Designed miniproteins, single chains, continued (5). Designs and how they scored, part 94

Each design is a single chain, and the fold is of that chain. pLDDT is the mean over its residues in the fold that is shown.

## One batch from the design tools (miniprotein)

Design m19248
Fold by ESMFold2-Fast:
Formats: C-alpha cells, structure tokens, sequence
Structure m19248 (fold): chain A 72 residues (1-72)
C-alpha cells in the first residue's frame, strides 16, 4: 500500500531537521518495515540529504515516499 502523505511529510520534516534516528523510528512505526530495512532507507535518505534539504517539504515528502515504496 502507498505510504500516507501525512506520514511521508512527517518523515521528511525529521530528515530536514537532521533527526535520522527519529526518521528511522517513524518509518518502522508507519510502514511496519524491519529495523534492517529502515536502516537501509535512512542510509539512502542521508546520501540524498543535500538534495532533500533543497526541496520544499511536499517535494521532499514525495521523494521519501518513493524511497520507502521500493522496500515495501
């Protein structure tokens, strides 16, 4: 199932704030993914941090949702 937009926005806010531990916990909570899968997602988000910081919140949320979708 696609990640709800509100959840993707909440994850994007944490990533933009540099709160990758909070992003990981929220990804596990909202998606049901394992800690190992969430760590892989967070590693991709860290690699794309500069790109995501340059995006508006909605565009960042869509990018976050697309990354998570590949692990669902």
Amino acid sequence: SPLPVGDAVAIARRVKAGDFDGAKELIMTVSGLSEEQAEKIVAELKERKDELEGLDLVSAALAVAEIIKRYL
Scores: mean pLDDT 84

Design m19249
Fold by ESMFold2-Fast:
Structure m19249 (fold): chain A 77 residues (1-77)
Amino acid sequence: SEMEKRTELLIKRIERSIEGLVETFKKINAKKEEAIKSLESLKKLAYEVAKGFDEESREKIEKHVDELVKKAEEELS
């Protein structure tokens, strides 16, 4: 469906954004606290965008975003 395609596209774009941020933070030797704040900001933006989706799609987006951010924070530890 169109909603499923939109959901998949958003998740993939968020994943790429997080990967790019993690790579950048490593290259510039960013402080962990600053890197985490940036990841939290991206998570908040993703949650706001997800509000435009149906309940099932929103929950899926939020779950994937939470997992991706958690993995990124662990990688920066």
Scores: mean pLDDT 85

Design m19250
Fold by ESMFold2-Fast:
Structure m19250 (fold): chain A 97 residues (1-97)
Amino acid sequence: MKEKAIEFIDEAIKVAESLLEAAERGVPKDYLIEALKQARDSLIEKAKKLGVPEEVINRLKELFDKAIADLKAGKDPVEVFREMIEGLKKLKEELSK
């Protein structure tokens, strides 16, 4: 159970890192928002199928939803994705203890 949750957080971190690279290259905000929504929905469905705890799924969803809201509010995409990556890493550390 714990190992599966960590694996999903690692997948989410890789997605966020790829989106950070896209933001650094100047990819439009609307594209980044759509990519975040698709990644969120895909990761949540996969996590549910593998029996990841609802609390972990909800925290992952909150991190994605915050990033989407921050982008819509006009925050710098590079800053938004850096904050998202740090939030995901913190969640991973909590599960590793």
Scores: mean pLDDT 84

Design m19251
Fold by ESMFold2-Fast:
Structure m19251 (fold): chain A 83 residues (1-83)
Amino acid sequence: MYSPLEVYELVGLAVEYVRQGDYEKAKELLRKLLENAPIEVLVEAVREVLRSLGVPEETIERIVEAIRKGEIEKALELLKEAL
């Protein structure tokens, strides 16, 4: 089980992979986070990381909803569009 700090750092890494065009690594890391992190901790880490990058709140909540539903490929597409 990941700590909240580890989840935050790994979400930041997943976002960096998306920005670098390494979508496969981003997808694998998001899947691993969804399997090993409490959903509310993961969702809050995603909100904090994306807010720090200036992503609009409406877009953040769409990404969060995809993650809550386990729709990792949809979450990745939304991240790709937002970043």
Scores: mean pLDDT 85

Design m19252
Fold by ESMFold2-Fast:
Structure m19252 (fold): chain A 89 residues (1-89)
Amino acid sequence: KEIELLEKVRELVERALEAAKQGDAERAIELLEEAIKVAKSINTARGEVIVNGLKRAIELIKQGDLESAIELLEKTIEYIDKVIEELKE
């Protein structure tokens, strides 16, 4: 349920982070758009935080600010990891 959806979002964000680090902006945006669709289905305040972070990352990538996008994606993964740990306890 929520954990499964968060794990899927995490996997997509991690793949997007790798694409961004390689300079593949198109692939990074595609993966983040897919992650947003999954995160929206969570329908919680935590899900909304993730969605807003991912939307901001896409805008940064579109502007060519890959460094800020990478930092934001890394922080988003840390947030997801914290939420998953709290939910499985």
Scores: mean pLDDT 86

Design m19253
Fold by ESMFold2-Fast:
Structure m19253 (fold): chain A 73 residues (1-73)
Amino acid sequence: SAMEKKIEELLELVREALKLGKDYKAGKVSDEEFFKRMGELTKRIRELYSQLSPEEQEEFEKRALKLEEEFLK
């Protein structure tokens, strides 16, 4: 469905944000590039998240938490 595609897009943006944070800690991106790209990602995530129903927001939050835990492992 269109809503499931939005959740999948949100999870891809979360993966990008996690990778960007990792690359920033590793010195692979400048402060200016990091803040610019993180700002763009955060804005896009917020816009897509606001289009979800409360039930879809709960499902996204559950999947995002699991994704973050798996990324930090």
Scores: mean pLDDT 86

Design m19254
Fold by ESMFold2-Fast:
Parts: structure tokens; sequence; C-alpha cells
Structure m19254 (fold): chain A 86 residues (1-86)
């Protein structure tokens, strides 16, 4: 799966901090709420995050597919960098 840098930041934040609202993600990442909402919609459509309704709050959590995509991208990038320097 091809992840943009912005999408990777969202997935990494959810992996590190657990389920969060779009407002919490925007604050943690220093990006606008509109950008976070767009990225979360893209990631939900791709099956990489799950939307859960908790009262009047919408929480987004990392799916197993999202965790694998994040891990694969990170491993591939690090492996490529290590290969270039060996």
Amino acid sequence: MELTPEQRRILAALALFGPMTPEELAKKLGISRSTVNRLLDELEKAGLVKRTKEGDKILYSLTPAGARALHEQAVAELERLREEYK
C-alpha cells in the first residue's frame, strides 16, 4: 500500500497514542482539522483506520491492516536506507 507522508503521520499517531478524535489528531500533529478529516476519510475508505462513535465523539483507531501498512512502509524505508549505506 502506498502511504503519503501525511497518512503515515496519522497512522503513527494512532499507533503511539491510541484512539483519538480528529481534533486531538490535529492538535498532536500541528495540522488543520480539515486536513485531518480528509486524511481520516481516505484512510477509513482504504480500511486502515476504523471510525467508532462514543457518545457525541467520533474516535478513530488503527486497524490491523493499518498497523501492517505502517510497519511495512517503515521497515521497507529503513531497509532501503541501510542497504544504500552498506
Scores: mean pLDDT 78

Design m19255
Fold by ESMFold2-Fast:
Structure m19255 (fold): chain A 88 residues (1-88)
Amino acid sequence: SELRRRGEELAREVGEIDEETARRVREALEEMLRAAEEGNKTKAVAIAVGAVLYLVGKAVDLEETDPEAAERLRELARRVLELGEEIV
């Protein structure tokens, strides 16, 4: 419940930068939480890592055009990683 709330909050904050990125992050975080609920920690961690790498990749793409948004995405990637660590 609390982890799901935090995931939705993260996705909303990503949406302030890019709605498509937010949709993909929301889908990944929902899948991560589902895997954790099913007891598949390995799958949940893999999904969390994938979401972090996706956000970091988006930050790299934005660094020349919008460095503030790039830094915000890196911060959000760290928060996704922290959420993933709560399930280990």
Scores: mean pLDDT 85

Design m19256
Fold by ESMFold2-Fast:
Structure m19256 (fold): chain A 97 residues (1-97)
Amino acid sequence: SMAEEEKKRKILEELEKLEKEAEKLLKEILKEIKEKLDKDIPSEEVARLVAQALRVIGILTDIRLLKRLIEEGKISIEEAEEKLKKIKEELEILKKE
């Protein structure tokens, strides 16, 4: 239906926004890791930043997989909305750490 196509478009628009936010966060973390490694002896702070970067990479992978499943019609709109909600919650937790 046209209502389902509109819901699909809205989910894809939110995923695109979340992907850009996650990519920006990853770039900021990677820049901080590089600056610390170039200037300082590796510390527990570098280990924490590496762990954060890996978690952001996981979120980006989930976003990209979900976008592909929606575009290929391999997931229901209801399941896509549930996965989108979980991705949003995980990214908000990471942004507060």
Scores: mean pLDDT 87

Design m19257
Fold by ESMFold2-Fast:
Structure m19257 (fold): chain A 85 residues (1-85)
Amino acid sequence: GTISGKVVDENGNPLPGVKVTATNKETGEKKSAITDENGYFGIRNLEPGTYDVTFEAEGYEPVTVKDVKIEAPGKSVVVNPVLKK
């Protein structure tokens, strides 16, 4: 499965360089990606399961989107967080 999306600030501006970490809630396994110049990210090859997705950037409060469910290997979920200073 895939978790993808766009990270923006509170004014709607895209945030490059954000560290995105998907943590499998049952196994504790982690996969990470970094947002591109347009704020987009994609974490691929995720096993089916329930994930917490954490977004971290210097000078911003961390955001965690909880209970993101990948129902099957080919399923995609979109997560579009807003980060605040």
Scores: mean pLDDT 87

Design m19258
Fold by ESMFold2-Fast:
Structure m19258 (fold): chain A 100 residues (1-100)
Amino acid sequence: SMEEEIIKLLEEVKKIVEELAKNGLISEDMAKQIIKKIDEAIEAIKNGDIEKALEYIDKLGLMLAVAYSLSKDKMTPEQLKLWEKMLELTKKAYELVKKM
């Protein structure tokens, strides 16, 4: 289902956030806040609350942009690819939620 696809995208974003935090590119506190926002978005989707899901994913995107700004100068090429993938997955999740 579209809901299952969106949840899988958000779960993959969560996994990438954990990997980037493990590599010191996202602080542990910021990673926890981002993960909480992902979990809130997943819950909103499961509850059919499209407006809240869009709001939470938008806020997630802003948090990721801040984290990127703080860490971009110390990223390896492989880590940059993980960031790009994470942002693409987040954008795809947002676009799919808008179609629900």
Scores: mean pLDDT 88

Design m19259
Fold by ESMFold2-Fast:
Structure m19259 (fold): chain A 70 residues (1-70)
Amino acid sequence: SLEDEKKEAVELAKDKFLEIKKVSKSEEEFEKLAKELLEQMVAAMKERGVPQEVIDEIEKEMEKIAKEIK
């Protein structure tokens, strides 16, 4: 379901943000890498035909998680 896809995408993003945090030498580097990852994930979802409404909701949750990890 779309709800399951949203949950899976958010969980995957959280794991990837945590890995980026481990390799980042500064908050600025983390912010840059996290933004690049978010843009890549959004582009991938668009290519897969995920509805824009769902992409927007996932993006909002991913941005929230990135701020929490920062």
Scores: mean pLDDT 81

Design m19260
Fold by ESMFold2-Fast:
Structure m19260 (fold): chain A 107 residues (1-107)
Amino acid sequence: SLEELRRKAEEELERKAEIAAQLGMHYDPSLARPLALLAYFDGEALLEFIRALKNNDEQKVAELVAEADARYAQLSPETKARLDRVIERAKARPEKSFQELIDELLS
C-alpha cells in the first residue's frame, strides 16, 4: 500500500540520519547533527560533505554545516523532536567503524 511505502521511506530517512550522525562522531561530535540533517534532506549535499571531510576542505564543511542549520530551522517541531532524538541516540553509542558507516550509508 502507499501508506506502507510512505512509512518505509520515513524509516529509511531516519536510519540514514542515524548512520550519518555516527559517522560525524568519528570526526568531531559537533558534526553529528549537520551530517544527520544533510542525510535527511539531501543525499547529494551529504555526499559533498563526506568528500569535503575526506579532503580536509574546511571551507566546504563550514558551508554545508550552515546549509544543514538553515534547513533544520524550517522543520516542524515534531520533525525537529524526532531528528533530535535520533541524533542524541547516535551520539551516545557510536559502535561502528568509519568504513562500516560509509558502506551502510551508500548502500
Scores: mean pLDDT 80

Design m19261
Fold by ESMFold2-Fast:
Structure m19261 (fold): chain A 85 residues (1-85)
Amino acid sequence: MDFTPSRAAQQAIRRILADMMGWSQPPSRSTVRRVIATMLSMIDGVSYDPRTSTFGRLVQSMRRNQINGSQFRRILRAAVDRYLS
């Protein structure tokens, strides 16, 4: 199944990341890809290439592992903390 979120949805995700971390500006696409790669690594327990770490792949991993919105927010915060440490 080809899941490609709209540009608006991708921008909303960047804004949510900025708001959760207290950033004044949305993060770069490179930062978003690295955070997604870290989240995928945390969920699946394996290393992921940020260049291929798409939001669609993240959604598939979350569905496979039955991750709900509350768990998503916890994993996201942990991934950002790990990425920025």
Scores: mean pLDDT 66

Design m19262
Fold by ESMFold2-Fast:
Structure m19262 (fold): chain A 97 residues (1-97)
Amino acid sequence: MEEKMRAALAAIQALGDSAAAAHPEDKVEISNLTVAAQMLLIAAHTAYFLGEKEEALQAVEDALGIVRELVSRYPEAKAQGDAAIAAVEELKKEIEK
């Protein structure tokens, strides 16, 4: 769990960094979306450890929504976005067990 969460947080940061490098004029908006997705994963992890599986899954889906929005708005970061989606989906599978 913790390793998958750490990997997902790092992948989302790499997506945000790549998008900001391609579009420095949008760096504040990109940073806000990146942090929002990361905070949703932290909320999902907390809900999972409290036994609130449905809440944890909803938070992961909300984080995936933000990651997909970043990839849609900043296609130059698609490789990092695809990696972030894969990492978050692996975390989702861990929660679903």
Scores: mean pLDDT 88

Design m19263
Fold by ESMFold2-Fast:
Structure m19263 (fold): chain A 60 residues (1-60)
Amino acid sequence: GPDEGGDAAGVAAASGAGGDKATALRAYEMGHQGDGEGARRAALEGGASPGAAEQAKKAV
């Protein structure tokens, strides 16, 4: 696949910036393990928009 997987990690980190940074990092870890659904759910728990969570899922 393409090397563009970093976009989801960046979006997740940006969405979780501030108080939810740890949750954004967890979303990135789940995406790295190939669990796109886990990454999407973790992003939503961190306060990310549904669109940002969908992009996190797509990038894995």
Scores: mean pLDDT 60

Design m19264
Fold by ESMFold2-Fast:
Structure m19264 (fold): chain A 80 residues (1-80)
Amino acid sequence: SGVERAVEEARLLAEDEELVRELAREAGLEPADLLRRAAELLREAARQLAAAGAPQEVVDAVLEAARLLEERARELEEEA
């Protein structure tokens, strides 16, 4: 599903520093800002899924992916 793909892509972004740097450069963003934007979109998706009655496990998976992106963004900010 699109949700499963988005969660997997978010996990990849949390683990692949070089991919994040390249995507951020292409988007004209700082790496941390790219990750924070992705986390924001996932949190909004989680809210919409919950409102639509999606299983809690699905909502939790999306929120966990957003949390991983936010944590990675914080790490990149600390590294400057």
Scores: mean pLDDT 83

Design m19265
Fold by ESMFold2-Fast:
Structure m19265 (fold): chain A 93 residues (1-93)
Amino acid sequence: SMAKKEAEQLKKEVMEKADRVVEHAVELARQNPEHRSGLLGRGTEARQFGREAGKKIDEYAKKGDLEKAKQVAEEGLKKIEEALREADALAAA
């Protein structure tokens, strides 16, 4: 169904964004070795937020609650974006 396809797309978007933040944090850590631990930590948090959101999206999709799955995806993306902003701020310091 379209609703199932939307839930799978939401999960993919969240997990792919988390992966991109991890890759970005690794690159920032290479460029800013003095902040390596902090930068890699932000990447680890983004990965964790992505995994948690992906799991909850699956759980709500199985229950047929696409509205809640969308809400979980939005909150997950927000947390991942916050980790990205923290990594960028640390690299700029």
Scores: mean pLDDT 88

Design m19266
Fold by ESMFold2-Fast:
Structure m19266 (fold): chain A 61 residues (1-61)
Amino acid sequence: MEVTDLEIAIALAELYVGIANSLERQGKVDEARAAYQKALDLLREAGAPQEVIDDFEARLA
């Protein structure tokens, strides 16, 4: 089994989305937005295809 930097970035992005959802439920909307941005930044740094980035951006809406 080979784990690429992109696979690691996607896994970490999913974790940050989970953190952001928890923060948003607590009313911490600024902190939630920071966590969502961190997820997107990780994907961009790993060279994720635009389709993957678009999927994650859709989850922010």
Scores: mean pLDDT 78

Design m19267
Fold by ESMFold2-Fast:
Structure m19267 (fold): chain A 71 residues (1-71)
Amino acid sequence: EEALRHAQRALEAGAKNAPKAIEYLEKGDYVKAARYFAQEYLDTGNPHALEAAALAAKKAIESGQIDASPE
């Protein structure tokens, strides 16, 4: 899926945190995946890491791991 694709591109750029983020994404731990991708973006400025973090955060909201929209 898109988050994994962006993560793979970050890894190809020598991304230090991307392998752990990918592992958490595959396990369905979207909160931890988003955290590792966000850290990679902060460390490197890689836009693929930012996109992967955003997609992982969206999945965390959709799975109920983060509350983003109170009714």
Scores: mean pLDDT 70

Design m19268
Fold by ESMFold2-Fast:
Structure m19268 (fold): chain A 80 residues (1-80)
Amino acid sequence: SVQERARRSGKALKDPALQKSLSRAISAAVERTISRRQGDKEAERKALIELYEAQAEIYGILGDDASKQALEQKVEELRK
């Protein structure tokens, strides 16, 4: 909607919490790729956990609690 577009342009891009979570998601995705190429299964798993946690934070900020909860559940499974 026009209101959601205005909200994204006016607040979402300048939201420090959203910017921090996006930065963490990018960093975790890069770390996962490096760890996978190196065959470091534990480092890859930890990077995947960080990626899912950052994505859950983003969904939380956007008000998508269902997607947030699904990602938090995936994190719990990976920590098993």
Scores: mean pLDDT 78

Design m19269
Fold by ESMFold2-Fast:
Structure m19269 (fold): chain A 53 residues (1-53)
Amino acid sequence: SKGDIILEGASLGVLELHYIIKSKYDPENREEYLAKADELQAQLDALEAQFLA
């Protein structure tokens, strides 16, 4: 349902923020955390497309 998509999106958004914050205080792994955040953003974009369908 569209409600389930919203809840999944919220969970992914929180996880993306977690990796962005981690990238700021763990500079040795910054590129890896930002890559994970980019993957999560792609998943969020896919969920948005499903929501609008």
Scores: mean pLDDT 85

Design m19270
Fold by ESMFold2-Fast:
Structure m19270 (fold): chain A 63 residues (1-63)
Amino acid sequence: MREELLERAIEVGVELAERTGKVSVREVADRLGLSQRALLERTGLSTGAFEKRVLEAYLRRQA
């Protein structure tokens, strides 16, 4: 479940980054029906670590 949530959250983050040009943990959490805090606690990541994972996934899609 933690891995599944993380993969889903990263996918949502990449989609939002493609549309808005920015990474926002709050907007990702809102799309998943979670608070920002709940998303970070359930994935075990800090805000910066989560943003880094979304950015890395975004850059892989652009390659």
Scores: mean pLDDT 79

Design m19271
Fold by ESMFold2-Fast:
Structure m19271 (fold): chain A 55 residues (1-55)
Amino acid sequence: SPELEAELAALRDRIVALYRQLFADPTLSPEQRQALLDEMRALWDRYVALERELA
């Protein structure tokens, strides 16, 4: 589905952006760091679920 492929691409872009923020930003508080990690986990779980649907 073009819609599912577009969502997978958007999820990849968001995960990459969060990863870049996590390692590139030395001013992140522990709370901000944990929030980014939690968001990345949620996005990864969504990505895996959608990838499984496309298989």
Scores: mean pLDDT 84

Design m19272
Fold by ESMFold2-Fast:
Structure m19272 (fold): chain A 101 residues (1-101)
Amino acid sequence: MGKAYVLEGATPAEIAEFQEKGYKITPVTPEEARRLIEEIEKNGKLVKEEQRPADPAAGAPALRKREYELLTDDNKEIVVATTLRADGREAAVRLEKEIKK
């Protein structure tokens, strides 16, 4: 069974936490990230939703974090994260980790 995290408004620090946990980053476009999120929402079961308010002093946008169980035979954890850059452009990343026993 797989697991997916959807992060909307993630900071670089929050992305780095997943990299420290062994997730490997793959560059994606914001459009590709939105398609991945839609597929996760369609095929996954929502397990947990968390929100963090914006912190202007830290330069952090509001974060919406959703955790999904993926009803698939893969042993992968995926993270799809979108953020708003200082120039007003959206950026997106995908991170992936194999679940070890």
Scores: mean pLDDT 75

Design m19273
Fold by ESMFold2-Fast:
Structure m19273 (fold): chain A 73 residues (1-73)
Amino acid sequence: MKEAIENLKKAAAAVNRGDYETAVEYAQKAIDLAEPGSNLEAAALYILAQGYRGLGKTEEADKVEAEANKILG
């Protein structure tokens, strides 16, 4: 859990500075470390979607955002 939160914070910081490639990398690490179906996984998926949109990967962004929405109900 702690390492997942650390990677999520790094991903969010990367989005804030416009470093979308780094944001995708850290968001993916946060997802890999999070419990499946957790609020943390959903948060990491939303940041991953933001990273993908920043890179122009709209289809990938839409898919991971839909996955996050499914977790939250």
Scores: mean pLDDT 85

Design m19274
Fold by ESMFold2-Fast:
Structure m19274 (fold): chain A 85 residues (1-85)
Amino acid sequence: SHMQEEVEALKRKVQLLAGEGGTLASRFRAETDPARQELLVAQMEGIRKQLEKLREEATDPELKKFISDVIAALDRVIAAARARL
């Protein structure tokens, strides 16, 4: 159905952003330059803002819960990164 296709498309966008966040976290762990570390944290925060917009766009409660879980996981990664700065 049209609604199911929209839910699946939105879920794919969330999964892509989660993957990008994971890549940035890996780059942060390998980075030794403080200025580049701060830039990587800012980029992860940018992904978090995009996920918040997608959560607001989502109408399906299960999809909203999925996005919230992804945001929570990313928040833990950002907090750990900031603690190392």
Scores: mean pLDDT 89

Design m19275
Fold by ESMFold2-Fast:
Structure m19275 (fold): chain A 73 residues (1-73)
Amino acid sequence: SNIEEAIKLLEEAIKAVKEGDFDKAIALLQKAGTVAPPEAHPYIVKAVHAVAKGDAEKAIEYAKKAIEILKKL
């Protein structure tokens, strides 16, 4: 399922952010964006921008919001 794959990628991205692996986090978030339904895209984009700025707290917040949206679909 595209939803299940997207959630897994977003959870892996959150783990990468917590580990300080921002390059891995961006790659996982971008991959999540390619498989996720459009409803999650705004928060995935915000998460990528937060990682690029080194804002780990905001990156995790936006990725979690994307997961919440996907779970409601």
Scores: mean pLDDT 89

Design m19276
Fold by ESMFold2-Fast:
Structure m19276 (fold): chain A 82 residues (1-82)
Amino acid sequence: KKEEEIEELLKKYLEENGYTPEAIAFVRLIKTAIETNSVEDLIKYLKELIELLEKSPNEKAKSLIPKIKEQLKFVEEVKKIL
């Protein structure tokens, strides 16, 4: 069922990212967004964050863009299951 599919997807994300604090925080953020019916708002936030990083003169900020794009794709995959 959809809830079990989402839990397996989140578990796979944590395993693939080695249970880093960042990965754990991101999974918690997704769980909160699901519980509060805010997954669309999270997708919008990540898109706005990518735009903000692309406008940054800071090379370190720009280096985060590929990871945030991966995170956006993952949240969109979660939304497709919901």
Scores: mean pLDDT 84

Design m19277
Fold by ESMFold2-Fast:
Structure m19277 (fold): chain A 77 residues (1-77)
Amino acid sequence: MAATEATIAEVVAAARAAGVAEEHIRAVADAIRLMGDSGHAVEVVAIEVTDDRLVVTLRVTSPEAEHEVVFELPRAA
């Protein structure tokens, strides 16, 4: 879905800006795309940058339920 691709683009841009390795960026993008392919809406709730990691909080919504998923991505030294 177009909304899922927008969420992926936002997370990827933030992760690259934070210096996250491309392998971790690809893994997170693939996870979000899989959620979208399963019919869920995926939205960014928060993106937090720390000295050693990027913390991404996503809201995943199905027609019957809403839940949050958190990814912690290591930053390059």
Scores: mean pLDDT 80

Design m19278
Fold by ESMFold2-Fast:
Structure m19278 (fold): chain A 80 residues (1-80)
Amino acid sequence: SELRKKIEEEIEKVAKELNVELSEEERKLTIEIAEKIINGKLSQEELAEIVKNLPYETPTAILIVRIAVLAAERILKKEK
């Protein structure tokens, strides 16, 4: 979808700005989280649960969610 392409491009920009390289699996998961945020499907409590339940070490899980949130916020700001 067009939204998924925008999310992927924004995630790449955010990751580059943070000097982070995401694996293919981490990138895919980051895109899915960002898409859910944009569609209004995640609360703050749900974001906290995602961090706890990701199959990654805590620093990596936090980084994935942080990149997803930043990318989603940038996309939502551009749609205004």
Scores: mean pLDDT 77

Design m19279
Fold by ESMFold2-Fast:
Structure m19279 (fold): chain A 78 residues (1-78)
Amino acid sequence: MVRPVVVVSPFLLSPDGRYVTAVFQGPERDGVVTGRIVIHTFDERGHLVGQEVLPEQTFPSVEEAQRAADRAAEEAAK
């Protein structure tokens, strides 16, 4: 059975006053999750000003996908 997985990082405030979040989306099959992380950047007014799609990744669990999304947001927020 293929199960859709969506994992969202917390919103992080950058030093520039921008808000950053990362979303992982992809199918889960037999415990393994394959998908892409998309980094969303919003300005201080809440407008989407940036979107970065990372290369496809495979994780052994949803927990590892969550950690990867969290790390991607932290790196993007800097």
Scores: mean pLDDT 84

Design m19280
Fold by ESMFold2-Fast:
Structure m19280 (fold): chain A 79 residues (1-79)
Amino acid sequence: MEAVEKGREYLAAGDFDKAKAALSEAMTADPRHAEAAFLLGEVEEAQGNLDGARLAYRQALRLDPDHEEARARLAELEA
């Protein structure tokens, strides 16, 4: 999905506002897109919004219970 790819690029560039916009667009187009939810968690964590990061990682795990990295990140934030 193009919006997810743009979200990854913006996150890598540190353009968090554009990353959030692109990933939110991806979730609107496919509400079950676990990877978009996970990447939103990474954006929130990078911005220091740990509550937002936990919410997004939990959403990724609800969509894909086998998402290993989302599980690891959530466990670290809950420790």
Scores: mean pLDDT 82

Design m19281
Fold by ESMFold2-Fast:
Structure m19281 (fold): chain A 100 residues (1-100)
Amino acid sequence: AKFVVDPSTSIDQKKVILIHLVEEAIESLKNKDIKGALGSLEAAKDVVEAMLADPNASEEEKKLFEEILKKIEEAIRAVENKDLKKAIEILEEIKEMLKK
């Protein structure tokens, strides 16, 4: 099912949801749950796309969100290529980017 983010959800709340989805993807990858990891990453992608479409996002935030979207897509490719270590490394980088 497509992950639905309430349009009234603030950018800060969307960031919290995104962090939780990234953490779920990391945990799934550590447990070799590829299907669970891809599900969490697809949901994370939907959240970032909603953040990019948010009219309250600043130009600086949009640049950050575009970089995060690219990293999520790279993590999905790493999972599809069975490079779980690389996927986890990329997701840990996304977590650090979201702390700023």
Scores: mean pLDDT 83

Design m19282
Fold by ESMFold2-Fast:
Structure m19282 (fold): chain A 107 residues (1-107)
Amino acid sequence: SDILIAETLVAMARYYLKQGDYEKAIEYAREAIKVAEKILSKDPNNVDAKRVLADAYYILGMAYYKLGKYEEAAEWFEKASQVYDEIGLTDEAEKARKLAEEARKKA
């Protein structure tokens, strides 16, 4: 049931991101990363946990971008892109790469 907890934390992070509560979005995204990493420590190829990890990294990128922390935003978008590519989500990976480049131009 750790995966359901991780998915719920991602959903909460997305909710707060949409509401403009970037600090809470970061908090819930970081908690989702910890749960996903715990799952991956037992099952390194767990695709659902990797999806959670990529989504949480993407949310961190968006939240830091909205806070004007462009260098941190770029790093999280790059991490999201790498994990999305690992699980075959090529369109999501490309979107994250583009956002990382846009963030670096503002840094």
Scores: mean pLDDT 92

